# Ledger of designs, part 77: designed miniproteins, single chains, continued (3)

Each design is a single chain, and the fold is of that chain. pLDDT is the mean over its residues in the fold that is shown.

## One batch from the design tools (miniprotein)

Design m10824
Fold by ESMFold2-Fast:
Structure m10824 (fold): chain A 60 residues (1-60)
Amino acid sequence: TLTFTIKFDSKALAEEVATHLQENYPEVTVTVDGTTLTITTTLSPEKAIGLVLEAIGLSL
C-alpha cells in the first residue's frame, strides 16, 4: 500500500482533482482535508506515480 500527500493552492482545486481521480481510478482511496489531498492505493509504484503526476498536471 502506497500513500501520497499533495498540497494545492486552494480547497476547490484539491476537491476537483480528488473527484477526477475517484472517477478515473476507483481502486484509489482519496481524502481531502482543506488544501491537502491524500491518496492511498494498492497500485504498483509505476502506476501510482503516474496518477500523482496526473493530479499535479491538473493543477497547472
Scores: mean pLDDT 77

Design m10825
Fold by ESMFold2-Fast:
Formats: C-alpha cells, sequence, structure tokens
Structure m10825 (fold): chain A 68 residues (1-68)
C-alpha cells in the first residue's frame, strides 16, 4: 500500500487537476493527473481525469487543423 504521504499527494494532485480542468486548462489537468498516476498507477480518479483532459486536448488540436 502507498504511504499516507503518497496518498495525500495523489489526492492533492487529482484535486488540483480537476480544478485546472474546470478552468479549461486541459494540458495542466493532464500533467497533474499524470503526476498522480506516477505515484499510484491504479488511481481511478486520476485515470479518468487524464483521459478527459487528453480528449479535450485532441479535440482542440483537431479543430485547429480543420477549422470550420
Amino acid sequence: MLSKEEQEEVERLVKEGREAYKRGEYREAERLAEEALKIDPHNKEARELQLEAAVKILEEAVKKAFPD
């Protein structure tokens, strides 16, 4: 099991990442989720945040390449 300090760091990173996502800072949200996953690769919340942020980053990249 992770130490208490590691668990607290993962929780903090995920919380900060979700706040970044809410602000539309998808790259920052992805970075924070990835940092959390480096500590706990099986953290469900961090994995979901990383996926959601990655999808938004890809959507923005596609819109930039194929603007309507």
Scores: mean pLDDT 83

Design m10826
Fold by ESMFold2-Fast:
Structure m10826 (fold): chain A 65 residues (1-65)
Amino acid sequence: PRLERQRELENRILEVLSESPGYVSQRELARRIGASQSTVSRTLARLEELGLVERVPGVGSRLRR
């Protein structure tokens, strides 16, 4: 189901971001997760909405702490 797939992608993105000391680009996330940049972008938007991720235009994303 799409809901389970989305949650799986959220968890993988959070894992990659937790392993990174700085910002990670959408392209880098897409490469590491094996998803399209579009899918990663949509997932990051959801995580940002939930307050879990900080997204900086032109730089990338990191965990909000």
Scores: mean pLDDT 77

Design m10827
Fold by ESMFold2-Fast:
Structure m10827 (fold): chain A 70 residues (1-70)
Amino acid sequence: DQLRREVLALLEELREMGMPEEEIEELEERLERSDPKEVAELLIELGSELSFRYMEEAIDKLIEERKKKK
């Protein structure tokens, strides 16, 4: 459960950074079906993607979503 919650937290961050909800749902379904090892691999992959997206698009997406989300 701990790893799953961490992945879910990453998915929420990715959503805020501009990942579409449809894609989030797909990843969440995959997460629920995944074994602990696959969950850990997802965590790493999502963390890497978040890091790159955060640095590159987060500036623009944060401004856009900040106005729309809040």
Scores: mean pLDDT 72

Design m10828
Fold by ESMFold2-Fast:
Structure m10828 (fold): chain A 68 residues (1-68)
Amino acid sequence: MLSREEIYEEALREFRKTYQEGLAAGLDEETVRLKAANKAIEVLEKHGLSDTEIALLLQRIFEELRRE
């Protein structure tokens, strides 16, 4: 079973992949961000995380995006 940090890294990778693909496809940044966030949430939900844990990890993903 994946650790919480491994699950987070997987969600972050899916977020970044979806974000980059959306921008390359010519979607606006807001739409791309929403699609990427939904993809990350799907990954976190699939691994059985609670709504609170998902919210906290999604916040971490947005913080990482803001730093880059």
Scores: mean pLDDT 81

Design m10829
Fold by ESMFold2-Fast:
Structure m10829 (fold): chain A 95 residues (1-95)
Amino acid sequence: AREAAELALEAAKRLVEVAPKEKIPEAIGIALAAIGALYMAEHARSDEELRRAAEDALEAAERALELAEELGDEEARELAEKAIEKAREALEELG
């Protein structure tokens, strides 16, 4: 959960740097979602809370991947794909 959220945040940071002005609000929204997932992962006290953090990280990472593909940014795409992989692994481990 935490690693997935960290990777999603790195993808979103890259997107904020490369996005045209009209897409900056979307990139910031993805970054805020990733920050929220990271906070939930770091403060989780149960497997249910860790599952929610991993689900939120997955959603942020999928949004980052869509924007990265739209913008053609390879670095953001690779970071988002790694975030998706880590989020899915975390969800599988939680059952």
Scores: mean pLDDT 85

Design m10830
Fold by ESMFold2-Fast:
Structure m10830 (fold): chain A 65 residues (1-65)
Amino acid sequence: MEELEKALSNPKLQELIDKMNEAIKKGDRETAIKYAEEAYKLAVEEFGEDSPLAVGAKNTIDYLK
């Protein structure tokens, strides 16, 4: 819960999510996956691989593939 709120307040993570969504809107799945992977790495580094944020980023990567 508090971890999810921290993630939403993280400016770098927010930037990566915004860039991912922009790429999705443009139909650029390759770029969207790239930003989703960067968000996943950052989430794992800050919150751990089992964190809701890391799991969410991984699910997004799987959905785009």
Scores: mean pLDDT 74

Design m10831
Fold by ESMFold2-Fast:
Structure m10831 (fold): chain A 71 residues (1-71)
Amino acid sequence: MRPITVEELTEADLDTLIEEARRAGVTPEQLRRAAEELRRLAERFEAAGDAARAAAARRAAELLEEAAERL
């Protein structure tokens, strides 16, 4: 099997997040708030020159927003 990339991990985590959030009663509003925090964290990483962490934080924020839309 090929190694798990950030992209593949992201897709697997999205399905898991949606399922767990739905069962736990997490609201779309809570997920969107978490996504906003991750976007601000990404801006700080980018300002510090950490492009890899900035990209990871943005992807996590996009995942949470997508999960919120599907919840």
Scores: mean pLDDT 72

Design m10832
Fold by ESMFold2-Fast:
Structure m10832 (fold): chain A 66 residues (1-66)
Amino acid sequence: SVGEQAREALALLKASDEAEIVLEGNRVTVTAGDKTVVLEFSSPLEARVAARDLLEANPKAKLIER
């Protein structure tokens, strides 16, 4: 579920000083090391809010908008 994937993304962000958050339409992709978690939302607005929340959890992460 999106909730489980969101928890996994948060865990990756907390465990890594080098993480990327990619926002593309209704999709947010979190990459840290060799691990990637993909979150799909119903709207671009929901995806943007989620990307901001993830960035707030790790401000050192890179936010990339496509």
Scores: mean pLDDT 79

Design m10833
Fold by ESMFold2-Fast:
Structure m10833 (fold): chain A 65 residues (1-65)
Amino acid sequence: SKVLEEMEKIKEIIKKMIKRVNPSPDVKKKVEDLVEEGIKLAKEGNIDEARKKFNEAILLLSDSV
């Protein structure tokens, strides 16, 4: 699925952001949990909810800088 490929790319982008930002362990865990939830939602066909979870992860990392 093209959507699942796009979600996997978003996951890789967020992983790179985690490495760059080097957040606290608590923030890193929350970001990783949000990414996994987003992927799960995308696999279930809940694409809008998946995007919301990825946006939450990105915002959480941005707030950690």
Scores: mean pLDDT 80

Design m10834
Fold by ESMFold2-Fast:
Structure m10834 (fold): chain A 60 residues (1-60)
Amino acid sequence: SMEEIEELVKIGIDNAEAAGHEKVVEAIKKKGEEILADPSTSLEEAKELLQKAGEEAGAA
């Protein structure tokens, strides 16, 4: 589960970087660190949190 979340964070960062969205990259990296620091977070919750962080950063 933690390994799957780590891979999900990496994919999110790579995709945002490829798209040139620097603020989104920073937001996903920060949220990913928070998620990985909490071992109770499920993969489904991690997906939602990363998506929300990216959307909020992209809208700012």
Scores: mean pLDDT 79

Design m10835
Fold by ESMFold2-Fast:
Structure m10835 (fold): chain A 89 residues (1-89)
Amino acid sequence: EEVLEKVRELLGEMVDILNEAAKTIDDDIFVALVEIMAYLALKAVERGDYESAIETLERIKSFIEENVTDPEVKERLLKLVDEAIELVK
């Protein structure tokens, strides 16, 4: 339960940062895809499927590395995803 709540908090913060930085992100579809993947990761944690959760979080990390051009925003987002992965391990 605590792991799920903390992961929800971290992913929520990530989505908030993406929405705040939307003006520096060229692709609206990118933000939507990350939100969908964050939802899928949370559902995996909720059902105890930590392996699928980690796989989805790693994919979110890849998407951020490929699509976020602002180095400060990228660093913040990657830190949150890495923290979520560490909690799920």
Scores: mean pLDDT 77

Design m10836
Fold by ESMFold2-Fast:
Structure m10836 (fold): chain A 67 residues (1-67)
Amino acid sequence: SQAAEGAERQIARLDEEYERVKPSLSEEQQKELERLVEEYKRLLRDGADSDELMRVRQKILEVLNKA
């Protein structure tokens, strides 16, 4: 289905981006970011609305900005 294909594409891209930034992050940032990334993946697979996805994206940005 389009939804499943779209979710998997976004998840693959998210995993690639996380792997690129991970070595630059503190242990605390890595733990928080991993939890948020897993939450975002679950929301994508569950077909959550754009507002829920936006909230998790904002939390991810907040973790990255705490550097």
Scores: mean pLDDT 77

Design m10837
Fold by ESMFold2-Fast:
Structure m10837 (fold): chain A 81 residues (1-81)
Amino acid sequence: PLLTAIKANLAVKNGDVETAVKYARELLEAGYPGLAARIFEKAIEVDPDNAEAWRVLAEAYRAMGQTEKAEEYEKKADEIA
């Protein structure tokens, strides 16, 4: 999990949003929504038109029990897609 988060952060720093989203989604599926949310937040700063990143960010916040933020990000993803 920590190694995956490090790889995701390196991908974001290199502008490789696709790889960053891939690793962040793996963290979310493994049960680490907080780490996934941090990576996806960085991914949307690099590529704000990436609807997939916004949608997975919404899923991460929902998994953390922050439903209002999840709904906000879900709406943002729908507006872009």
Scores: mean pLDDT 78

Design m10838
Fold by ESMFold2-Fast:
Structure m10838 (fold): chain A 79 residues (1-79)
Amino acid sequence: SEEEKKKKAKEYYEKGKEAEAKGDLETALKYYLEALKYDPNNKEAREQVEKYALQGNKEALDYLIDLGIKELVEAVNSL
Protein backbone atom coordinates (compact mmCIF):
# COMPACT_ATOMS: atom_id res chain seq x y z
CA SER A 1 0.00 0.00 0.00
CA GLU A 2 2.69 2.54 0.99
CA GLU A 3 4.94 1.32 -1.85
CA GLU A 4 1.98 1.61 -4.26
CA LYS A 5 1.40 5.20 -3.09
CA LYS A 6 5.07 6.12 -3.60
CA LYS A 7 5.00 4.54 -7.06
CA LYS A 8 1.84 6.49 -7.96
CA ALA A 9 3.43 9.72 -6.68
CA LYS A 10 6.49 9.12 -8.88
CA GLU A 11 4.28 8.40 -11.92
CA TYR A 12 2.31 11.63 -11.39
CA TYR A 13 5.52 13.61 -10.84
CA GLU A 14 6.86 12.34 -14.20
CA LYS A 15 3.56 13.27 -15.89
CA GLY A 16 3.87 16.74 -14.36
CA LYS A 17 7.35 17.12 -15.83
CA GLU A 18 6.07 16.01 -19.25
CA ALA A 19 3.23 18.57 -19.11
CA GLU A 20 5.71 21.28 -18.04
CA ALA A 21 8.00 20.39 -20.98
CA LYS A 22 4.97 20.92 -23.27
CA GLY A 23 4.35 24.34 -21.67
CA ASP A 24 1.10 23.16 -20.04
CA LEU A 25 1.78 24.63 -16.60
CA GLU A 26 -1.82 24.20 -15.40
CA THR A 27 -1.75 20.45 -16.14
CA ALA A 28 1.78 20.20 -14.69
CA LEU A 29 0.59 21.66 -11.36
CA LYS A 30 -2.41 19.27 -11.27
CA TYR A 31 -0.04 16.30 -11.66
CA TYR A 32 2.40 17.62 -9.01
CA LEU A 33 -0.51 18.11 -6.57
CA GLU A 34 -1.72 14.56 -7.32
CA ALA A 35 1.80 13.27 -6.61
CA LEU A 36 1.73 14.99 -3.18
CA LYS A 37 -1.73 13.55 -2.53
CA TYR A 38 -0.26 10.04 -2.87
CA ASP A 39 3.03 10.82 -1.11
CA PRO A 40 3.32 14.14 0.77
CA ASN A 41 7.01 13.29 1.38
CA ASN A 42 7.82 13.32 -2.35
CA LYS A 43 10.50 16.04 -2.18
CA GLU A 44 10.68 16.65 -5.95
CA ALA A 45 6.91 17.14 -6.32
CA ARG A 46 6.82 19.35 -3.21
CA GLU A 47 9.63 21.54 -4.59
CA GLN A 48 7.70 22.01 -7.86
CA VAL A 49 4.49 22.96 -6.01
CA GLU A 50 6.53 25.39 -3.85
CA LYS A 51 7.92 26.94 -7.05
CA TYR A 52 4.37 27.49 -8.37
CA ALA A 53 3.25 28.99 -5.03
CA LEU A 54 6.23 31.38 -5.02
CA GLN A 55 5.24 32.48 -8.53
CA GLY A 56 1.80 33.46 -7.19
CA ASN A 57 -0.27 30.34 -7.88
CA LYS A 58 -2.98 30.37 -5.21
CA GLU A 59 -3.99 26.70 -5.65
CA ALA A 60 -0.38 25.62 -5.00
CA LEU A 61 -0.10 27.97 -1.99
CA ASP A 62 -3.41 26.77 -0.49
CA TYR A 63 -2.36 23.13 -0.90
CA LEU A 64 0.97 23.73 0.88
CA ILE A 65 -0.76 25.59 3.73
CA ASP A 66 -3.21 22.69 4.20
CA LEU A 67 -0.37 20.15 4.00
CA GLY A 68 1.67 22.12 6.55
CA ILE A 69 -1.28 22.24 8.97
CA LYS A 70 -1.76 18.46 8.57
CA GLU A 71 1.97 17.90 9.27
CA LEU A 72 1.79 20.11 12.39
CA VAL A 73 -1.29 18.23 13.66
CA GLU A 74 0.45 14.88 13.10
CA ALA A 75 3.59 16.16 14.89
CA VAL A 76 1.58 17.40 17.90
CA ASN A 77 -0.34 14.09 18.07
CA SER A 78 3.07 12.31 18.23
CA LEU A 79 4.07 14.18 21.42
Scores: mean pLDDT 86

Design m10839
Fold by ESMFold2-Fast:
Structure m10839 (fold): chain A 62 residues (1-62)
Amino acid sequence: SLYKVTNVGDRPAFTSRGQIFPPGTEFTATSYSVDEDGTLYVTLVNGETVVASVEDVEIEEV
């Protein structure tokens, strides 16, 4: 399954390569996980990882 991930927070998210993912933008992910501190790790279809707070992101399976 694929996931549609939207940054709904007021802060940018960052990719593993240091690219900025601004508020209000969407990306497609192959997987995600959440750690005990509420940090969300999302693997994008291009193989990059985005790290964000789980509270700042909406996730929908597509």
Scores: mean pLDDT 81

Design m10840
Fold by ESMFold2-Fast:
Structure m10840 (fold): chain A 58 residues (1-58)
Amino acid sequence: MKTVTVEIPIGRDDTALDVALRAKEAVEEAAKKSGMKVVDVEIRFEGDTLTLTLTLEE
């Protein structure tokens, strides 16, 4: 297993859809770049940042 952390900044004018699309793109990019399967995604909000912790399997 491999863990990858991605941080997505949230702007004041960002909609929930904008943030969701960026999160989706980040997950898809991590999977394609690693050639691994994404088996878990943990989401945390910290201030104005959305932090994604991805668990990848071969």
Scores: mean pLDDT 78

Design m10841
Fold by ESMFold2-Fast:
Structure m10841 (fold): chain A 90 residues (1-90)
Amino acid sequence: SKIEEAEKLLEEAQEHALKAREAYEKGKYDEAIEHLEKAKEAARKAKELVEEAPEAFEKHYGAPAEEILKGLEDQIKAAEKFIEEVKAKK
């Protein structure tokens, strides 16, 4: 289902975000950026699935589609901001 696909993408985004933090703490800035880009891409794909079937996600999560989409967009923007911060360290 689109919900299961989105949940897998969000798990991938979280795993990449954690790996990015670990790489950043070790001074591996290029690896941190690579993981943040992958986290951002996974979150974007999850957002596309919500946009394709907003009513299904609203029913499943019990929240308006606009709220779900905002949460995903906030995650994408946070990753973009962190990428720029990591780039500034190089």
Scores: mean pLDDT 87

Design m10842
Fold by ESMFold2-Fast:
Structure m10842 (fold): chain A 78 residues (1-78)
Amino acid sequence: MQEALEHLDKAIEALEKGDVESAREHIEKAAEALPDPELSESVLSAGERALKLAEEKGDIKAAIALLQQVKAALQALG
């Protein structure tokens, strides 16, 4: 869990810098750090939506907000 949260923080940091490629890498690593395949799939799915907001719509703020929601959901699980 902690490793996944650390990678989500790095993905958010990458988006703040406009580094979408680094953000994608950290989203993938966050998902890999999760032992639950359903949680891993949820992180990847939400991450893809965040990356689309950043890349296709230029909405970095919405992308960051979505990843922050994912992080909060994982923290609530323990």
Scores: mean pLDDT 83

Design m10843
Fold by ESMFold2-Fast:
Structure m10843 (fold): chain A 78 residues (1-78)
Amino acid sequence: SLLEKLRERKDSLGVILVSFLEAEDTPEARELIEELEKAVEEGDEERIKEVIERMIELMSRALREAVERGLERHRERL
């Protein structure tokens, strides 16, 4: 699996990002996971870096959106 390959590379950040995005299960997350799997399979270090950076951006947006959604629900109760 992709997670096993990332563990073999000792890429702990990649493992965290893939696990988080698999749990989110959005089309964008699935596409990035597939791109990372292809880059890892091909040994394309530049592509791996690019996809990891895009995954970090997606995770950051998902966390920000979750915080904003939580704050809006809190404001509506006040």
Scores: mean pLDDT 80

Design m10845
Fold by ESMFold2-Fast:
Structure m10845 (fold): chain A 120 residues (1-120)
Amino acid sequence: MKTATATDEALVKVEGPAIVTVHARAVGSVEGDSPLTLRITFEAEDLKTGKKETKEVDAPVRTQRVNGVTTALADATAEFKFDEPGEVKITVTATLSGAAEDNEVRAAVGIKKIEVKPVK
């Protein structure tokens, strides 16, 4: 089966203890009437320590079939907690799977919003 992968990334500055909330949208499409799985993975890397935290999100996937094309859409959110100030690299990866080998597949992902909420 064919797969397609897309990534988006952002740099976030944290000025103290905070919760970082990342909102992303992923879209996948395939020619043909094939069941599709669209998986979204969020990674936060602390650039001072090199430590990485990964969250795979099972977001509800909406599928639509129009004129021989199957499209999958998912909105996903992940939260990361930081106790110290620093710079964090956020990477969001969308992986589309389930297409037959002879079908064209494409995936796209975009970070829509990043919220940094200081914690008291």
Scores: mean pLDDT 79

Design m10846
Fold by ESMFold2-Fast:
Parts: C-alpha cells; sequence; structure tokens
Structure m10846 (fold): chain A 60 residues (1-60)
C-alpha cells in the first residue's frame, strides 16, 4: 500500500539522520563540547523512539 511505502521511506530517512547525528555526537565528545553532546543524545533518543513507533505501525 502507499501508506506502507511512505512509512518505509520515513524509517530510512530517520535511520540516515540517526547515523549523521551519531557521527556528530562522536565529534562533539572528542572536542569536549558537553552541551552539544547532550543535545545530540536527546535528538538521537527522539529519533529512536520515532523509528520504534513506525516499525510497530508496519506490523499492522
Amino acid sequence: SEKKKEIEKRIVTLYSARGILEAALSLAEELGDEETARELRELIEEIEEEIKRLEEELKK
């Protein structure tokens, strides 16, 4: 269905965004930027929660 295809595309986009944010987090931690590292961890957690929700929707 078209809705399933849209959800799959959204999951791919979120996995890509998570990968970029994880790379940015590693750099922030290396540079000792504690504030940016904290913000990036929060964003990664939000993305992981959204991925989980969308993956559950695909099981329906």
Scores: mean pLDDT 88

Design m10847
Fold by ESMFold2-Fast:
Structure m10847 (fold): chain A 107 residues (1-107)
Amino acid sequence: TYEELKKKVGEKEANRILNLLMLGRSFLLSGQYDEAIELFEKAIELAKKYAGENSPLVAEAYTQLGLAYLKKGDYEKAIEWFKKALEIDPDNPVARRLLEKAEELKK
């Protein structure tokens, strides 16, 4: 939860990470994939530092980064990031579905 994230990383860092993910998602939806990738990479660095390398927040950020690469047409990078997300959260249905789609599009 947001309250659990605030307890673990503090309110300032929790808001910073969530703002980076939200802004990255906004750029992704507008087709600005390189800008989205940069924002998701920054979110991943902060989430690893403050929430821990295997936190759910890192898994979510990996899924978003993979989606940005998928939209950009970089299927190999997309597959890599979805696999990293699934290492943290193996039962994530969104990451699993996006991995299957990326593998199909790579063919």
Scores: mean pLDDT 86

Design m10848
Fold by ESMFold2-Fast:
Structure m10848 (fold): chain A 72 residues (1-72)
Amino acid sequence: SELRKKILELIGRIIRLIGELLDLEKELEELKKNGGSEEEIKKIEKKIKEIKEEIKKLKEELDKLSKELDSL
């Protein structure tokens, strides 16, 4: 099923982005503890925000496709 393949692909993308998010959140924590520059902190916070927004969009798409699969 093409729909199942798309769902699995979306799940894979979400997992990768969650991994990137966890790495960036760890880096942000280390920068805040070690007195990193405000510029470096802002750059990582921006990347975290962008990844969170992408994960949200992919989760919404996954929910739609999962409902379509349940309707078949």
Scores: mean pLDDT 86

Design m10849
Fold by ESMFold2-Fast:
Structure m10849 (fold): chain A 65 residues (1-65)
Amino acid sequence: MKVRVILPDGRSAVVSVGTLAEHLGVSPATLSRLFKRNPVISGKELNEALGVDDPVLDDYILERL
């Protein structure tokens, strides 16, 4: 599974769910299940759902590809 990460300035990057999960310190399976339920999610919602705190992530939008 791939995810588009959209920055506050409008730039975006495409990463694998595995790469994103490694960055956030969560399992790829947990993150994959979250994106199956929420194809588009804000970074704030992602932080809350995963119980992680990445202050930069709060301003991002993440989209399942």
Scores: mean pLDDT 79

Design m10850
Fold by ESMFold2-Fast:
Structure m10850 (fold): chain A 65 residues (1-65)
Amino acid sequence: SEEERLKAAIEEAKKRAVELLKKELGDDVKVELEIVNNEKVVATGTLGDKKVTLVIPLSLIPSYR
């Protein structure tokens, strides 16, 4: 149950990061995702000369508390 909650939170954080990067940079954005210490998702979006890095703490995902 705890492992399932963590996996669900990570997947939700990844989905939010991709949606935010596509909204900011467009649908053609290249997204790189990294999970750090099972505490946060670091997402980097690149489109041409534009680069945006987002950090999404898992504590901000409602399904994780």
Scores: mean pLDDT 80

Design m10851
Fold by ESMFold2-Fast:
Structure m10851 (fold): chain A 57 residues (1-57)
Amino acid sequence: DIESVQKGIKERIDNKDYELVIDALVKLGVPKEKAEEIVKNEDKEAAAKLAAEALKK
């Protein structure tokens, strides 16, 4: 299911739904400051990687 989450994050960045990406990452345990930085850079790979790492606990 990690791949589905990564795909969802990348699609939201492509659609410029940055608030949804930040909320999703924060809900997964990523610090808000870090989530905002990733979204500001539109770095889909970094956002997907952070989501995957958060899900692995």
Scores: mean pLDDT 78

Design m10852
Fold by ESMFold2-Fast:
Structure m10852 (fold): chain A 66 residues (1-66)
Amino acid sequence: MVEEVARRLAELLRRHLGSDAPVASVAESLRRSGAVTALRTVAAAAEAKGHTALAEELRALAEEVE
């Protein structure tokens, strides 16, 4: 589960921010904080910086994994 969520999060970051974050590093972050909590935190940060579309997709992903 966490690996799949990490892969999808990394893909969203790549599409919206051009980030090339390794999936393994993202998975480790999700394991430390919990997947839903991490996704909600990243969504809030993205929204605060004006990345509304990214924030919406991150909230949808958090809802799927709950």
Scores: mean pLDDT 79

Design m10853
Fold by ESMFold2-Fast:
Structure m10853 (fold): chain A 86 residues (1-86)
Amino acid sequence: TRSEKVGEALKELLKEAGYSEEEAEEMVRVMVMHAVLGYSQAEIAKALGVSRATVTRRLRRAEEIAKEKLGVESLQEAIDKIIEEI
């Protein structure tokens, strides 16, 4: 699916930024749930069994990497760019 292809592309970018496979996969899951599927941080925290602070921290870090690697201003723009390239 498109969300699977977006997730794989984001995981590759995170691995290039120095994250492990497991760390990248966890971060990508939060990114896709928030930016693609539109879940709130509270809903993501409940679904993944983590604190809301963990979700917020992962999203902020992911946004920083997306801005650096893709030259975009937000996670939504990063995802839109990846979808257009698929």
Scores: mean pLDDT 78

Design m10854
Fold by ESMFold2-Fast:
Structure m10854 (fold): chain A 80 residues (1-80)
Amino acid sequence: MEELLERLRRLLEEARPAAEAAAEAGDREEELRIAIELGERIIEELERALEETEDEEEKEKIEKLLAGQRKQLEELRKLA
């Protein structure tokens, strides 16, 4: 779980400069594109963690996070 959280934090940190630049410019299309790409990468990391983890309690937590992220990504794609 800790290693997964570190990977997710790294993805957010890598996306921050581009997201801030798009927000400052008022570029809603670019903000949406960045959010969708980030969401897709988060889902990929969660799916990988789910396959790799042996702990049932961690699996349940990852599955709940994955369901939430998939729902958010679907809503973002509807805005595109």
Scores: mean pLDDT 80

Design m10855
Fold by ESMFold2-Fast:
Structure m10855 (fold): chain A 100 residues (1-100)
Amino acid sequence: SLTEEQVNELVSLLHSEDEGVREFAANVLGEKAGEKAVEPLLNLLENDPNPEVREAAAYALGLIGSQDPRVIEALEKALENDESELVRKAAAFALGKIKP
């Protein structure tokens, strides 16, 4: 897994002006960062203007599988309310991985 320094660097990249960089950082954090990435990824899912970045954040939260109730709440909200079908499908997938 990633060191704390590497996680902090990737979290910084979630604030990049480049949407591809934010998407890349979200994907790496989902695969390798674990619980420490949850809060930054929740922010990305709820606030990023790009639907592909929000999709990556939803998928990443599913891969981490956090037991934080805020994760389930945010994914359920995205599933019901996100304007993008890509984000809604990613949220459904993530909920399927987290919930039994």
Scores: mean pLDDT 86

Design m10856
Fold by ESMFold2-Fast:
Structure m10856 (fold): chain A 70 residues (1-70)
Amino acid sequence: SGLEKALAALETALKSDNLTILKATLRELLQIPELPEEVKELLREAMKSDDLEEIKRKLEEAKRILQEKL
């Protein structure tokens, strides 16, 4: 499932403190067509930020939404 793949990628990203790796993972996640629009908006907002803590907060919220949809 695209959603299960997205959840796994989000969990991996949240373990990283490397901004470059996080941004690369966000770009990959945004290519998943099955992603809910609410999750895509959170990921797009995370892409606009260079604040690691803000990015991680957006990813935690995206993870929560995905877990509710699975």
Scores: mean pLDDT 82

Design m10857
Fold by ESMFold2-Fast:
Structure m10857 (fold): chain A 85 residues (1-85)
Amino acid sequence: SLQARADAYLAEFEGYAMQAAAMSDDETGEEILRLMREARRNRSDVGLTREKLEEVVRLAEKVSERLGERARRAADALVAALEAI
């Protein structure tokens, strides 16, 4: 189902967000995890979710270009799945 695909992409994105947080300083890592929690809570609001995911991608890109690229692909897939529900 589209819901199951959205859940899978969210889990993949959360994995990249946690990797980025672990590679960041404590303050940035806490901010990434906070934004991730907000995106998960507000997933019924696709626009708000997109904004939170984009903030996480920007922070991930600062610690690893490859990790940021992977997070962006997962975010785009998640948003597309949520828009299709």
Scores: mean pLDDT 82

Design m10858
Fold by ESMFold2-Fast:
Structure m10858 (fold): chain A 62 residues (1-62)
Amino acid sequence: SWEELAERLKKIAEELGVSSMTVLGVYELILRRGPDISAEELAKELGISVETAKAIKDALLA
């Protein structure tokens, strides 16, 4: 459900020290461009570090 997804995004945001809106942004880009989108592309689009983008992507795709 959306509620379960929202709680998962919030948990990832808290664990990584980023806003839930940043995690939602990564999730939305994966939905639009596919799971093969690179951490470098995510970092550039959202203005975050590549390490943070990779961590969020890995958490969402696990």
Scores: mean pLDDT 84

Design m10859
Fold by ESMFold2-Fast:
Structure m10859 (fold): chain A 82 residues (1-82)
Amino acid sequence: NTVNITYTSSTGDKITGTVEGTASQALTAIKANEEPSSVDGDVVTITGEGTCGGVDLTSNQKCVYTVDSSTTTLTITIVDKS
């Protein structure tokens, strides 16, 4: 699935692109107003908890959304909190 995404960088710049993924995943990450956990140029990482794209997370897991505006790719990863 292809989705249009808009995110705000740490400098306040807004970037709009088209990425692979689901609209609900992209919009949940962006509309939840999650603070980016890291910004490196055109790559923004947002960390969430609870659910990841409709998959329930365990108490020891978190959902990481990464938007790369240079490739217009949305990457969604489930990682352990450790």
Scores: mean pLDDT 50

Design m10860
Fold by ESMFold2-Fast:
Structure m10860 (fold): chain A 68 residues (1-68)
Amino acid sequence: MIELTDEELEEIAEESGLSKAKAKRIAQVIDRQLREGALSLRRIAEESGVSQTTAGKVVEKLAELGKI
């Protein structure tokens, strides 16, 4: 399970142009997909109501933070 501090959520939110609540929800979708063995930017975007570009930014930031 991806555990994010409030500060890490703020950093992801700022980079992606999202609220902290939205960033947390997207991180949970990414965590679930990684557990399922398949990461899909399209599915993250569709489930979270954001663009694939925004989903990609969240994935990249989580990787930079060492969470995935």
Scores: mean pLDDT 82

